Designed miniproteins, single chains, continued (3). Designs and how they scored, part 72

Each design is a single chain, and the fold is of that chain. pLDDT is the mean over its residues in the fold that is shown.

## One batch from the design tools (miniprotein)

Design m10645
Fold by ESMFold2-Fast:
Structure m10645 (fold): chain A 79 residues (1-79)
Amino acid sequence: APLSEEEREKIRKEILEEFLKANPEASEEEKKEAEELLELLEKGLLGDEEARRKAYEMQIRRAEELGDLETAERLRALA
């Protein structure tokens, strides 16, 4: 069954909070990238497999740029 609107909002909030906790000094560009990522993840949850892959690619690149190699490696395993 597809996720409810409340479940989708909860997932978006959790992902954003985790990102901001890891990146408390994120720039405006980085915040926009996180917002784009959340939109791609939402499309992925609705069955857009290409959007899901792009979301993982964006997270991998972001993690690599921030030196978070553990997160980047985990995301590569899921992509």
Scores: mean pLDDT 71

Design m10646
Fold by ESMFold2-Fast:
Structure m10646 (fold): chain A 81 residues (1-81)
Amino acid sequence: PSEKRLEAEILLALAKMQVSIVKRFFEKLETEEELKEAIEVLERAIELAREAKKLDPSLKEEADEVIKEAEELIKEIKEKL
């Protein structure tokens, strides 16, 4: 149904936006609190991308790319902690 497709697209777009924001501000993240907040944002992005591909399996490849990017960023942030 169109509603499920639209919801999946919105969730994936939100996930991409969250990953993009963290990537943009990565070099400016200095405090332990900022680093932990960035991890929480990325974990939320992963959940949004997972929900998106469940609602619309055609988005699986795109959602998996977002999940991979978010997981890689979480590793880099943890190295700063």
Scores: mean pLDDT 86

Design m10647
Fold by ESMFold2-Fast:
Structure m10647 (fold): chain A 65 residues (1-65)
Amino acid sequence: GEEEARRLAEELGKEYGVDPEKLYEGVRTLLASGFTAEQAGQFVHLNTGVPLERAVELARLVAAG
């Protein structure tokens, strides 16, 4: 759910130097704009340096909850 997605955003934010709230809301906005989880993850990876697999994992959690 949302709690798992926010927790992963906190972990990724700490590890990769990205604001966790901006990371979470950015993914949510991309998904709301019609991006798939894979497309949202790719966008995050290219713009933040978060590894693609981890960015897609976050996007899938946001999409699920």
Scores: mean pLDDT 87

Design m10648
Fold by ESMFold2-Fast:
Structure m10648 (fold): chain A 76 residues (1-76)
Amino acid sequence: MEFELAAEAARAAAEATEDEEVAELLREMARAAAAGDVARVEELWERLGEVASDEEKAAVTRAIQEAGAEAAARAA
């Protein structure tokens, strides 16, 4: 469930970006998240930080974290 939300957030972010490398990293992150591969998600996140602009990285991070926080708030 949590990984499915993260995967959808990453997919949406990949579709919104115009940078091919950023989009490919986000798509791979979505696949890794859907598979529950935390280590791979972290590796891709680290690489995203190197190629994405500060604004793009912040937006992606916020989208993923917001999805998780909203799910947790609804469960509490």
Scores: mean pLDDT 70

Design m10649
Fold by ESMFold2-Fast:
Structure m10649 (fold): chain A 55 residues (1-55)
Amino acid sequence: SEHLEALIKLYQEQLKRNEELLERNKDGNPKTVKAIETAVKNNKELIASAEKIKA
C-alpha cells in the first residue's frame, strides 16, 4: 500500500539520521550513545515489521 511505503521511507530516513548521529557521538557521553543505539534498534525493528506486512 502507498501509506505503508511512505512509512517505510520515513523510518529509513530516521534510521540514516540516527546512524549518522551515533557515529558522531560514539566517543561521547555514554547515556547519549545508549539513547541513540535504542533509536537505531527501534527504527530497524519498525522497518522489518512494516516490510513483513507488505510481503
Scores: mean pLDDT 84

Design m10650
Fold by ESMFold2-Fast:
Structure m10650 (fold): chain A 72 residues (1-72)
Amino acid sequence: ASEALELLRRAREALQAGDVATAREALEKALSILKELGSPAAPDVERALELLDQGDVVGALAALHEAIRVLE
């Protein structure tokens, strides 16, 4: 949980800096951990990755914020 949360925070910082590659890597690592844990945050991380694939950085940040909120 704490490791996934740190990865999500890193992804948020990367997206705010325009570093989509770093954000995607952090989100994929967080998703792997969250899926193993059966976390309710996993669908929000999947949505953030889907939105990044569509070029929607603003939407990805919103989904990422919801994932962080679920884990807090």
Scores: mean pLDDT 85

Design m10651
Fold by ESMFold2-Fast:
Structure m10651 (fold): chain A 68 residues (1-68)
Amino acid sequence: MAEQYIKEAETAIKNGDIDKAIEASRKAIQLGDVPGALRLLAKAYEASGDTGNAAMYRKAADDVEARR
């Protein structure tokens, strides 16, 4: 379920495993938790220093949630 991958992504970010965080977030998107996974992608990219992609995914998450 999507919540399990969200937890995996959060744990991976906390541990500094950005690649695992991105992979888990992508799986959460595939299972339908798009806004939650997009926020985690933004957080993972921010942790990696990619502020441009972080801002993009945060905006995408807010836009998706506003339309649901």
Scores: mean pLDDT 78

Design m10652
Fold by ESMFold2-Fast:
Structure m10652 (fold): chain A 58 residues (1-58)
Amino acid sequence: SKEELIKKAKEEIERLLEIAKKSDNPAARQYGLKEAEELRELIEKEDYEGLKKWLSSM
Protein backbone atom coordinates (compact mmCIF):
# COMPACT_ATOMS: atom_id res chain seq x y z
CA SER A 1 0.00 0.00 0.00
CA LYS A 2 1.03 3.64 -0.35
CA GLU A 3 1.02 4.08 3.43
CA GLU A 4 3.36 1.12 3.93
CA LEU A 5 5.65 2.39 1.15
CA ILE A 6 5.87 5.85 2.78
CA LYS A 7 6.50 4.25 6.19
CA LYS A 8 9.37 2.15 4.81
CA ALA A 9 10.84 5.17 3.03
CA LYS A 10 10.76 7.25 6.24
CA GLU A 11 12.44 4.42 8.16
CA GLU A 12 15.18 4.22 5.49
CA ILE A 13 15.67 8.00 5.66
CA GLU A 14 16.27 7.70 9.42
CA ARG A 15 18.69 4.81 8.88
CA LEU A 16 20.65 6.74 6.23
CA LEU A 17 20.88 9.81 8.47
CA GLU A 18 22.13 7.72 11.43
CA ILE A 19 24.78 6.02 9.27
CA ALA A 20 25.87 9.39 7.84
CA LYS A 21 26.20 10.87 11.36
CA LYS A 22 28.51 8.02 12.40
CA SER A 23 30.61 7.99 9.21
CA ASP A 24 34.29 9.00 9.45
CA ASN A 25 34.44 9.45 5.66
CA PRO A 26 33.17 12.89 4.50
CA ALA A 27 32.36 11.58 1.00
CA ALA A 28 30.36 8.62 2.39
CA ARG A 29 28.56 10.96 4.81
CA GLN A 30 27.63 13.39 2.02
CA TYR A 31 26.46 10.51 -0.20
CA GLY A 32 24.22 9.17 2.58
CA LEU A 33 22.70 12.61 3.19
CA LYS A 34 22.04 12.99 -0.54
CA GLU A 35 20.33 9.57 -0.74
CA ALA A 36 18.13 10.48 2.25
CA GLU A 37 17.14 13.77 0.59
CA GLU A 38 16.26 11.97 -2.68
CA LEU A 39 13.92 9.62 -0.77
CA ARG A 40 12.34 12.60 1.00
CA GLU A 41 11.74 14.34 -2.35
CA LEU A 42 10.06 11.22 -3.76
CA ILE A 43 7.68 11.23 -0.77
CA GLU A 44 6.92 14.95 -1.24
CA LYS A 45 6.23 14.44 -4.97
CA GLU A 46 4.07 11.39 -4.22
CA ASP A 47 6.25 9.38 -6.64
CA TYR A 48 5.23 5.94 -5.41
CA GLU A 49 6.75 4.14 -8.40
CA GLY A 50 10.06 5.90 -7.73
CA LEU A 51 9.87 4.95 -4.05
CA LYS A 52 9.15 1.31 -4.94
CA LYS A 53 12.07 1.20 -7.39
CA TRP A 54 14.46 2.89 -4.93
CA LEU A 55 13.55 0.54 -2.06
CA SER A 56 13.76 -2.56 -4.29
CA SER A 57 17.34 -1.58 -5.32
CA MET A 58 18.56 -1.99 -1.74
Scores: mean pLDDT 80

Design m10653
Fold by ESMFold2-Fast:
Structure m10653 (fold): chain A 60 residues (1-60)
Amino acid sequence: MKGLYRAVAPVPKTGPDDLALRPGDVLEVLEEVDETHVLARSLATGEEGLVPKSALEPIE
């Protein structure tokens, strides 16, 4: 899942390692953490954190 993705759902920050998302946010996926989560970087803020794969769609 490395590459550019867009958030399709709002995701609140629920833990210290989580990345908060709003619909339309563009993210670079850095690593796959498990079957349900990735480590991603927000292109808008530069923040990194855990993101559920279900909240993302590929741009390319």
Scores: mean pLDDT 78

Design m10654
Fold by ESMFold2-Fast:
Formats: C-alpha cells, sequence, structure tokens
Structure m10654 (fold): chain A 56 residues (1-56)
C-alpha cells in the first residue's frame, strides 16, 4: 500500500531530521533515495531501494 509506505518513509525521515513528502510514487522514490543517501548508500543502491518501496 503506497499510502502506508509513504507514512513510514516520512516518519523515518523525520527521525533523521529530514522533512519530506511521500504521498505519491515519485515523491516516495525521492524520499527513499534521500534517506539512503544520508545512510551512505550508492546511487544504484538508492534506486533499487526506491523500486522495492513501490512494491508495497
Amino acid sequence: DLKKAGALVEKEAASLGLKVKADNEESLKKAVKLIGKKAGMTKEQQEKAAEHALKL
């Protein structure tokens, strides 16, 4: 469920001090990539994480 995934991603971002929107596919992908970048992921790892989030 995209809505549930978005809410979880927004909550995780907030815990890292980030304010993000994840209310559609594109914003969800961007939020996941931003969190991944902050966690030290490569650009390819960030992309794969975003694609996996869309399957929820």
Scores: mean pLDDT 76

Design m10655
Fold by ESMFold2-Fast:
Structure m10655 (fold): chain A 75 residues (1-75)
Amino acid sequence: SKRKKELREEILKIIGEILRLIGEIEDLERKKKEAEEKGDEKTVKELEKEIEELKKKIEELKKKLEELEKELEEL
């Protein structure tokens, strides 16, 4: 059905966004490690805040993904 196709497409978009954000976190964690090695406490704190914000976005997207997956299973 058209609705099943639309839900699958939305699910794939959300999965893609989650994977992109995970990659961004990995890059920020690498930068944080470099800043820690240099003793740059200000940069470490800023990167920790950015990582926390991205983790919150992933949690919101995972909740949305679960809701869409349940809707797809019920169709």
Scores: mean pLDDT 88

Design m10656
Fold by ESMFold2-Fast:
Structure m10656 (fold): chain A 76 residues (1-76)
Amino acid sequence: AAWSPAELRRFLARRVAAFIEDVRERKPSPEELRAAGRAFIAAVEAELTARGASPAQVAGFRAALEELTRALEAEL
């Protein structure tokens, strides 16, 4: 089943905001950030798949989070 664009955006915004806040609070090393990012991506990908998100939606989310993790690493 397809998520509405608004539902998908709200879900992603909430999950991304929580991840950013955790990273800012804990100030992980680059290695810890990469590991946390991979785990976060895998967990959200599994949840989206379980909720019936399309493979394209899952792939788009994965790409966006990989980009976010790289940007956060560059800020450290």
Scores: mean pLDDT 77

Design m10657
Fold by ESMFold2-Fast:
Structure m10657 (fold): chain A 92 residues (1-92)
Amino acid sequence: MKELEIDTSPEAIRHAQEVLELAKEKTVEAAEKLADLTNDPSSYVQIAAARAVAELVPHLPKEEARRLLGKVMTSPHPVAVLIAATTYAAEF
């Protein structure tokens, strides 16, 4: 669509690729880095990172998953917060 110029910044592209690679890892460390990316300047990266954390929740220790979802809920993006809140409600 016409806003593709936002997605083509080299920084946003690198961070989006980082989200994809981290999402393949089923570790607390990868999920922590993904939770940090929910504060990225790119809204697309924020949403992608929140979704990746939600997808990793069933593969993480329950206490760590709870903590990481809480971290995503502090994201400046309302859609990222909604993803974390709905995942928390479904898993806990």
Scores: mean pLDDT 76

Design m10658
Fold by ESMFold2-Fast:
Structure m10658 (fold): chain A 62 residues (1-62)
Amino acid sequence: METITIKVPKEVVDLVLKHLREAGIEARVVSDGEIEVTVNSREDLIKAIAAVLLAIGDYLEK
């Protein structure tokens, strides 16, 4: 089990959390623009990265 901290724009934090939850990834907000993600496998890491990219994409499309 490893934890990774991801820094994202404050405006997408909630979207990132929603996508992570839908992917079944455990995540918590630790600061205004920082999300702590728990990963147990390489697949979990890939899902977490994909969730961040999807959230940013959604935000840019409005």
Scores: mean pLDDT 80

Design m10659
Fold by ESMFold2-Fast:
Structure m10659 (fold): chain A 85 residues (1-85)
Amino acid sequence: IEELVEEVKELAARLAAEAPEEKVPEAVLLLMSAAAAGLIEDEEERAREVARIAERLAELAEEVGLPDLAERARELAERARELAE
């Protein structure tokens, strides 16, 4: 599960680096949310939060024209959802 937190942080950081300036604040907020998810002590709650963040990352990545990043985020969300249940 710690690997999923680091992976979602990496995807959020890449989105922030590649996004248009108008979307950088939203990408940075997702990165901060990913870091905060790593502080959740309950592993199932942590996995649910990672899944939620990854889904939002995928939506934003598609909006800014980064389909490969969106696909990676969707795969991460699916893996996190499996761990949350």
Scores: mean pLDDT 79

Design m10660
Fold by ESMFold2-Fast:
Structure m10660 (fold): chain A 94 residues (1-94)
Amino acid sequence: AMTEIERELQRLAQAFAEAVKPLDPETREKYLRRVARALGRIYDAFSDGDKEAFDEALRELRGVVEEVKPYNPEAADRAMKELDRLEEVGRKAL
């Protein structure tokens, strides 16, 4: 069964996939790899109880949102809201 953190990471991955859709395929793939790496770091940090690593990975993803916001503002805002939810999950558990 999917845990709360796994559900939030899945929602966040979907929000980022939507946010990068307007970008060219090469740039889109580059951002999706960067996002996937940061999501993996969040999962590992949450599992290890490492709040500093969790916060660092969240900052990286917030940076990606700011970089893609000019191309898809509505989807970027949705990704930012999912990041806020994930931060709340981490705040309660870490």
Scores: mean pLDDT 85

Design m10661
Fold by ESMFold2-Fast:
Structure m10661 (fold): chain A 98 residues (1-98)
Amino acid sequence: SEIEKLKRKGVILETAAKLLGIGALINVELGDLETARADVEAGIELAEEAIREYEKVLELDPSDEETRRRVEELRERRDRAEAALAAGDLEAAARALA
């Protein structure tokens, strides 16, 4: 039951990060760059929290290939979002999260 709770929390946090990425894309199109930046920054933080919850799953079950794949994919998306944000490319950062 602990593994199931951690997985559920990870999925909720990952979904929230994705929704913030979508919201940031909408705000870029509307020209609201301040809100888009805040959404991207919040989305990156939620992606980091999702990674931590999934890593706890892998501590309990190192053979969970699905969770390992999710962590790898989410780390790649986070890294792309952070790199784009550092470059001032809010659209690319938002797209990486979405």
Scores: mean pLDDT 91

Design m10662
Fold by ESMFold2-Fast:
Structure m10662 (fold): chain A 73 residues (1-73)
Amino acid sequence: SKEIEELRKQLEEAKEAGALNEAEEKALEEMIEFLEKGASAEEVEKWSKENKEEYLKLAKEEIKKKEEEKKKL
């Protein structure tokens, strides 16, 4: 989907800029992979309950970037 494609692009850009540490990079990769398997936002939240709140924090930061890009339009 368009949303997943944009998240992957943002992750790639963040990697190149050195903005993410290794743990943050892996957390975002896992979240994006989960979404690619057809998970909804609610399912991502459910998944993070069994993992770590840090993963949700990273996901929310990426979602915020998307909202800011929409506001530029």
Scores: mean pLDDT 63

Design m10663
Fold by ESMFold2-Fast:
Structure m10663 (fold): chain A 69 residues (1-69)
Amino acid sequence: GAEAEEILKEAEKIAEELKKLGAEGGATSVFGMGKRDVEEFLRQGDEEKALEAAKKTLEGLKKLLESAK
């Protein structure tokens, strides 16, 4: 729970930076999908998969940020 939520907060900050750079659609898509996956796994009680989904979301947003700079 808590670790996945903390990683999602980092991902949200990167999504906000991407919006400022004009990549709002990509940021919203990647973050929105990742947040849904994390919430679904947490609902199932699968904290390990929730953590993996959060990490994957953060990595995807970092790659978008690198390409947007």
Scores: mean pLDDT 81

Design m10664
Fold by ESMFold2-Fast:
Structure m10664 (fold): chain A 72 residues (1-72)
Amino acid sequence: KKTEAARLFAAGGIHYAAGDYETAAELFVKSAELEKDNPELAAHLYRMAADAYEKAGNTEKAEEYRQKADEL
């Protein structure tokens, strides 16, 4: 679980650096979902996903994941 979350986060960071923001956002969301036992880290990952969705032009999902982070 934790190893997979770390792997997804690393993959998300690579895609983000490459400018593939939508894929990066999806990977950050999956990483956040695996960090259910650490709500602060999950919130941070959802905010990273929201930022990536914003850069991808997906404002709807960016707003969704910002809201989700604020609820943690």
Scores: mean pLDDT 83

Design m10665
Fold by ESMFold2-Fast:
Structure m10665 (fold): chain A 67 residues (1-67)
Amino acid sequence: NAAMQAAVDRAIAEAVRLHREGRGDEILPVIKQLAAELRKLGATQQQINDAIHRISLALGEELARLG
């Protein structure tokens, strides 16, 4: 699961970076790329859904920080 965890962590960092740069419209391609990478690594649909949820939580935390 180390490869899956690394992929999720990279996607979260990229999504947060894009949001901070005002490039939020580019986040969806990052999520789609993550889902494809996780599928290649043998992830279940539940694991993919959990990964997307983690990105949503990280972005929500950034939005809450900004008020």
Scores: mean pLDDT 82

Design m10666
Fold by ESMFold2-Fast:
Structure m10666 (fold): chain A 67 residues (1-67)
Amino acid sequence: SMAEELRRQAILYYAEAGLHLMSASSYRIAAKSSSPEEGKKYLELAEEHRRLAEEYRRKGEELLARA
């Protein structure tokens, strides 16, 4: 059914969001053990991955709303 296909697509978007959250956490951890200059770059990467996670989560929510 279309509802099943939408739910499967939503799961894939949530999986991508989860991977980006893991990347964000890894970069935040790396920042704590880095030089101030390197740490700033890691925090910028962490924020980018957090933003991507929100985008993928939003896409998943949109698909679930249509199911």
Scores: mean pLDDT 90

Design m10667
Fold by ESMFold2-Fast:
Structure m10667 (fold): chain A 59 residues (1-59)
Amino acid sequence: SVKEEFVEEMERLVELLREKGDEKAADYLEKLMEFALKHGTEEQFRKGLATARELLAQL
């Protein structure tokens, strides 16, 4: 599902940021992911997934 793909890509992005030593960005994204999982709509998960994939492609 889009939600599952969003979680996978967000977890990958958080892991890469921690590996690079960007703990603040990693912590921020974890909080955003938790908020999205509790309150997010399918459209918000699609937008979040697209953004996460774009950021991963730039890293």
Scores: mean pLDDT 82

Design m10668
Fold by ESMFold2-Fast:
Structure m10668 (fold): chain A 62 residues (1-62)
Amino acid sequence: PLPSEGLVRGVLLWMSGVIAEKAGDLEQAVADYRAAAEAAREVDPELAALAEARARELEARL
């Protein structure tokens, strides 16, 4: 079976967040990680939890 649209979107947004974080764009990284968590919430709860935790950690540094 093909992965769900939410899972594909969640993974792409997670990767976007990682790229933004490595580039030093922490505000963009937080936004991308939050979007990844929302997209993955019902299809991959583990990815959603990781993305949400990472967004919260970075937001505390802003």
Scores: mean pLDDT 81

Design m10669
Fold by ESMFold2-Fast:
Formats: sequence, C-alpha cells, structure tokens
Structure m10669 (fold): chain A 61 residues (1-61)
Amino acid sequence: MDADVLRALGLIYLHLGKEAEKKGDKESAIEWYRKAAELFRQAGDTDGAEEAEKLAEKVES
C-alpha cells in the first residue's frame, strides 16, 4: 500500500476521533486515534503516530 494513502487514511481516522470526542463518545474516540497512530506508523510518519497516541491517552485519562 502506498505511504501517501496510509497517511491520508490516518488523517481521516484522526478526524473521526475528534468528532467522536465532540459527541462524548470516549470509547470510539480512543479506537479511532489508535487506528490513526497505526496507519501513520505504517506510512513512516512517526510524528503523526506520536500525536495520535497522545490524543488517545489524553481521552483515556
């Protein structure tokens, strides 16, 4: 799979996580952020992956 496609999917899942947070759906927000982090890592975007992981941790705490 192309790295650009993986990164684009990661951005989509970050957006879904933020929307879930706005709706108070904490469980879905964590799941979307974790999936975004995985996709960013597969794309070689370490910075994006770390940001997504921090967002998931903040929602969980």
Scores: mean pLDDT 83

Design m10670
Fold by ESMFold2-Fast:
Structure m10670 (fold): chain A 67 residues (1-67)
Amino acid sequence: MEKEARELFKKAMLEAIKKNPEVLDDPIKFLQMVIEVLKELAKKYPEFKELFEKQIELLERALAIAS
């Protein structure tokens, strides 16, 4: 992931966790939040869309296995 894309993701994750801190107690809910944040970032920053979409695909596969 590009450094700029990583910083955008980090900031978005911090805001999401502030609103829903309970996800830190549930790895499946945390993973779902990560996927949701990446989907929102892919819509807002089309220059990084392919990077975020690749991460979403990998995480959705991981979530399916973990569930």
Scores: mean pLDDT 81

Design m10671
Fold by ESMFold2-Fast:
Structure m10671 (fold): chain A 70 residues (1-70)
Amino acid sequence: SEELEEFIKKLEEKIKELEKEIKELEKKYEELKEVDPEEAKKIELEIQIKEGIRALLEGMKSWLEEVLKK
């Protein structure tokens, strides 16, 4: 259905937003890891959380794409 395809597109957009945020955080982590290790640890935790959310959204997208093929 067209509605399902549109929902998949929105999931793709959210996944791309998370990928951008993760890349920005990875850059901050590299800049801070030797200068401010305590802040770097907080950034590392945020990266882990966002990677977890991304994995869940990618799983949902894959499931929905499989439903669309049927």
Scores: mean pLDDT 86

Design m10672
Fold by ESMFold2-Fast:
Structure m10672 (fold): chain A 99 residues (1-99)
Amino acid sequence: SDKIDEAIKLNNQGEKLLNQGKYDEAVKKYEEAIKLAPKDSSVRADSLTNLGKALLKLGKYDEAIKYAREGYEIATKNNDYGTASDASGVLGEAEALKS
């Protein structure tokens, strides 16, 4: 669908910004992707997981845990174990940095 295609583009733009260290800008792109992504879609799981990574870089550990957990649940339901593994990594890192 057009909304899925736009969500994928926004997720990819967010990844580029994340790789450039532009974490606040990456967060905005991932939030826009999540708004367009269907509830249980792979692009929603990817965008939530990447939002968690960006929030982790910003020291927003509770928010990183929240969004990475949602991404993990969707990815697991879709049998997308690559994204589920990435989300699990964000959860573990956020818990370690919070303690």
Scores: mean pLDDT 91

Design m10673
Fold by ESMFold2-Fast:
Order: sequence, then C-alpha cells, then structure tokens
Structure m10673 (fold): chain A 69 residues (1-69)
Amino acid sequence: MIDDEEIAEALAHIALGMARNLARQGKVDEAEAFLRRVGDLIAKNLSPAGAEAVRRLVDEGLAELRAQA
C-alpha cells in the first residue's frame, strides 16, 4: 500500500515534469508559479515531515528552473 505522503511526493514529481515542459517553452515564470501553487496544495494536507519533503522537492525544482533561465 502506498502511503498518502508517497502519493503526494509522486504528485510533486509529476508537477515538476509539467513545470520543466513549461520552462523548455521559455515560460520559466509560469513554470515557477505553477510549481509553487501545486506544491502548496499538496503540502497543505500532509504531516509536518511530509510537507517538508514536498517543499524541499519544490525548492530543488525551482532552483533547476531558475538555472535554465
């Protein structure tokens, strides 16, 4: 059985993939806004530890997107 936190991390990875596609189209600002918004929504319903893990993945993704700008 997949834990809710594991599902949330999987959703965060899917959001990262979508954000990368936006950034590849030159829409880096839109990609960053999308990733932040989705990350916040996922983290809202998690334990503090799960929310921290999702926020870390989002921060790492945002750093990657900024490096592509």
Scores: mean pLDDT 76

Design m10674
Fold by ESMFold2-Fast:
Structure m10674 (fold): chain A 60 residues (1-60)
Amino acid sequence: SEKEKEELLEEIKKLAKELLKKGILPEQAQRVLDNLEKLKNLSVEELKELLETMKKLLKE
């Protein structure tokens, strides 16, 4: 749903900001933030995959 997509985008944005604050892969985190408008065009499934990838980066 549209609401689910909005929630995923907010979570992705929060994780990218958290990665930047902690200095964890700051180039990748900044790239996500710079591309938020383009991410709106992704499907819910694609956004979930990106979110899982970012969670893995945070766990390193």
Scores: mean pLDDT 79

Design m10675
Fold by ESMFold2-Fast:
Structure m10675 (fold): chain A 65 residues (1-65)
Amino acid sequence: MSEREEALVRIAEYLRAGDSEGAKKLIEELKEKGLLSEEDAEKAIEYIDAGDYVGAMLTVAKGLM
């Protein structure tokens, strides 16, 4: 898998396990690597904090494309 696809799968695994902190940390790492914009990273984290994991996953997937 590409690094972007692998990251998306790993975020999904964290959220499925209820590890919102692990998911947010990975999103921040993607932002630092330049693979995800600051705006998309912030929106994804907002969705996670709201418990909207579908919104978070869609935001990350769009940002990585």
Scores: mean pLDDT 83

Design m10676
Fold by ESMFold2-Fast:
Structure m10676 (fold): chain A 71 residues (1-71)
Amino acid sequence: MAPLRLEAELIRRISDTHAAALVERAAAEAALGKPVEVTDRVTGEVVRGRAVAVRPVEGSPYAILVIELEP
């Protein structure tokens, strides 16, 4: 199945297996449990994997999407 494509304001690699992306809250919530392709809007970096967790950013329209990176 084709991955869900998302744009992030920021992507940070947190380990060899995981990355965190700052994406719109509704998009992050819709992505949970699904394969994703996330593009950093500023750098153009692309990460692919599965969305495993969503953490809303208080006072912001954004959420942190945790991605388990594909090998």
Scores: mean pLDDT 84

Design m10677
Fold by ESMFold2-Fast:
Structure m10677 (fold): chain A 57 residues (1-57)
Amino acid sequence: GVAEAVALMAEGGRAFRAGDLERAIALFEQAIEKAADDPVLKALGEAELRRARAALE
């Protein structure tokens, strides 16, 4: 649900700041799945996922 998506987004952001890009990507992908019913939160998750993937490449 939305609460789980928010928690996963926060954990993904923490992983990203720690330089654990593979973990950040996995967490943002899970956040997008949990945000299925919230298009704004899903879009935010997709933006963070794109950012993390770009940093890994």
Scores: mean pLDDT 83

Design m10678
Fold by ESMFold2-Fast:
Structure m10678 (fold): chain A 74 residues (1-74)
Amino acid sequence: MLELLRELAEKLRKLGVPDEVIRDVLDAILDSKTPEQAKENSRKILEKAGVPKKVIDESTKLAYETKQKILKAQ
């Protein structure tokens, strides 16, 4: 779980997402019950932070995939 979140944080940082926004996205993923909810909550955080749409689209895809992996690793 923690390793998957660290990997996601590194990928988001490479996309140019600020560290404070990455933290909020990781918290939202942990608080979400489904990959769909993780994607939606991450999108809202990134939009409020003024992140470019192209970066939001890629980041939300990664959030979905990361939540799916966390749930499968039960």
Scores: mean pLDDT 85

Design m10679
Fold by ESMFold2-Fast:
Structure m10679 (fold): chain A 65 residues (1-65)
Amino acid sequence: MITPEEAVEALRELNPDGSGTLTVEQVEEAAKRLGVDPEKVREKAREMGDTLSIAEAVELLLEEA
């Protein structure tokens, strides 16, 4: 099981601009790095819209871990 801190760190590495907004592709890449199912994460992220906040992405990664 991943921690919120591990999820935040992975997402920050993929979004260095600090905009607080992540693409579906960035969330999928974070899932791969954390050992979470990237296909399930991608499908759920797309259902939420084209972009996710860091908080939404963290919650999604924790649910799929």
Scores: mean pLDDT 78

Design m10680
Fold by ESMFold2-Fast:
Structure m10680 (fold): chain A 80 residues (1-80)
Amino acid sequence: MEELIARARRLGAEAQAAADAGDRERLERLAGEYARLLVEYLASQGRTDALRRLRDIAAAMAPEHPALAAEAVAAAEAAL
């Protein structure tokens, strides 16, 4: 649990650094990593309701972010 939270915090710091540098390609990759860690965290908490909500939100993002949406939906569904 604590390790997943620590990894999420490190990814957040890396995302902030990438944003400050204007590195959009790195931000997209980090967003996918973040989505996977969030799914692992919610699954570890038994938060099935939150996993379903995350899946639905990710699916709604498909028109703007198709690759990220597909990855997040697949990760959430695998955890359900």
Scores: mean pLDDT 75

Design m10681
Fold by ESMFold2-Fast:
Structure m10681 (fold): chain A 81 residues (1-81)
Amino acid sequence: SELVEEIAEAIANKDWEKVKELSEKYLEEAEKKGDLKGIAFAYYELAMAYEKLGDKEKAEEYKKKAEEALKEAAKKLAEEE
């Protein structure tokens, strides 16, 4: 995924504003596809970006959303077994 590669590069460069912007774009694309694992990834990257930018409240909010998305992904996987 081009967006995942761009997010990784932004993280390597410690460009947290860009990590936030790219992760928001990745979240939109993952939501359109119903990709629960992608949604969780985007929320974790947003949580990290907000933490690095000093927004602890938003960081905690997105971390909780990521955990909820992972829980839903696990439920869907179990239902398919």
Scores: mean pLDDT 83

Design m10682
Fold by ESMFold2-Fast:
Structure m10682 (fold): chain A 55 residues (1-55)
Amino acid sequence: AMTREEVIDRIGALLAASTDPALRQAALDVVEEFIRTGDLEKAQARIDALEAQLA
């Protein structure tokens, strides 16, 4: 299972690598939601979708 640390690291990588403002904003939204809810499964699904968009 994905850990809290992996969520933060993966989002950090997306923010550092992305020059697309829409994708960057979506990554920030995932972090905000995860900090509020602690929902690892939802965070993983959203991160997977954003990483697929970058590929």
Scores: mean pLDDT 80

Design m10683
Fold by ESMFold2-Fast:
Structure m10683 (fold): chain A 60 residues (1-60)
Amino acid sequence: MEDAERLRELGRQAGEAALAGDREAAMKYANEAEKIVGEGSGAGRTVRGEVERVLREQGL
C-alpha cells in the first residue's frame, strides 16, 4: 500500500476505534499516521483532529 493510501487506511482504523470507544487503539493508529505525515503533508493533523473530535463526542 502506498504511503498516502496507508495514511488514509490508518485514519479510517483510528476513526473506527474512536467510534467504538477504544481510545487506546484510536490513539495508536493516529500516532502511526503522524509518523507518515512527517514524510508527506499535513494529512496527519486531519487524522488526529478527526480522532480527537470523535473521542470528545464519546466523552473520552
Scores: mean pLDDT 70

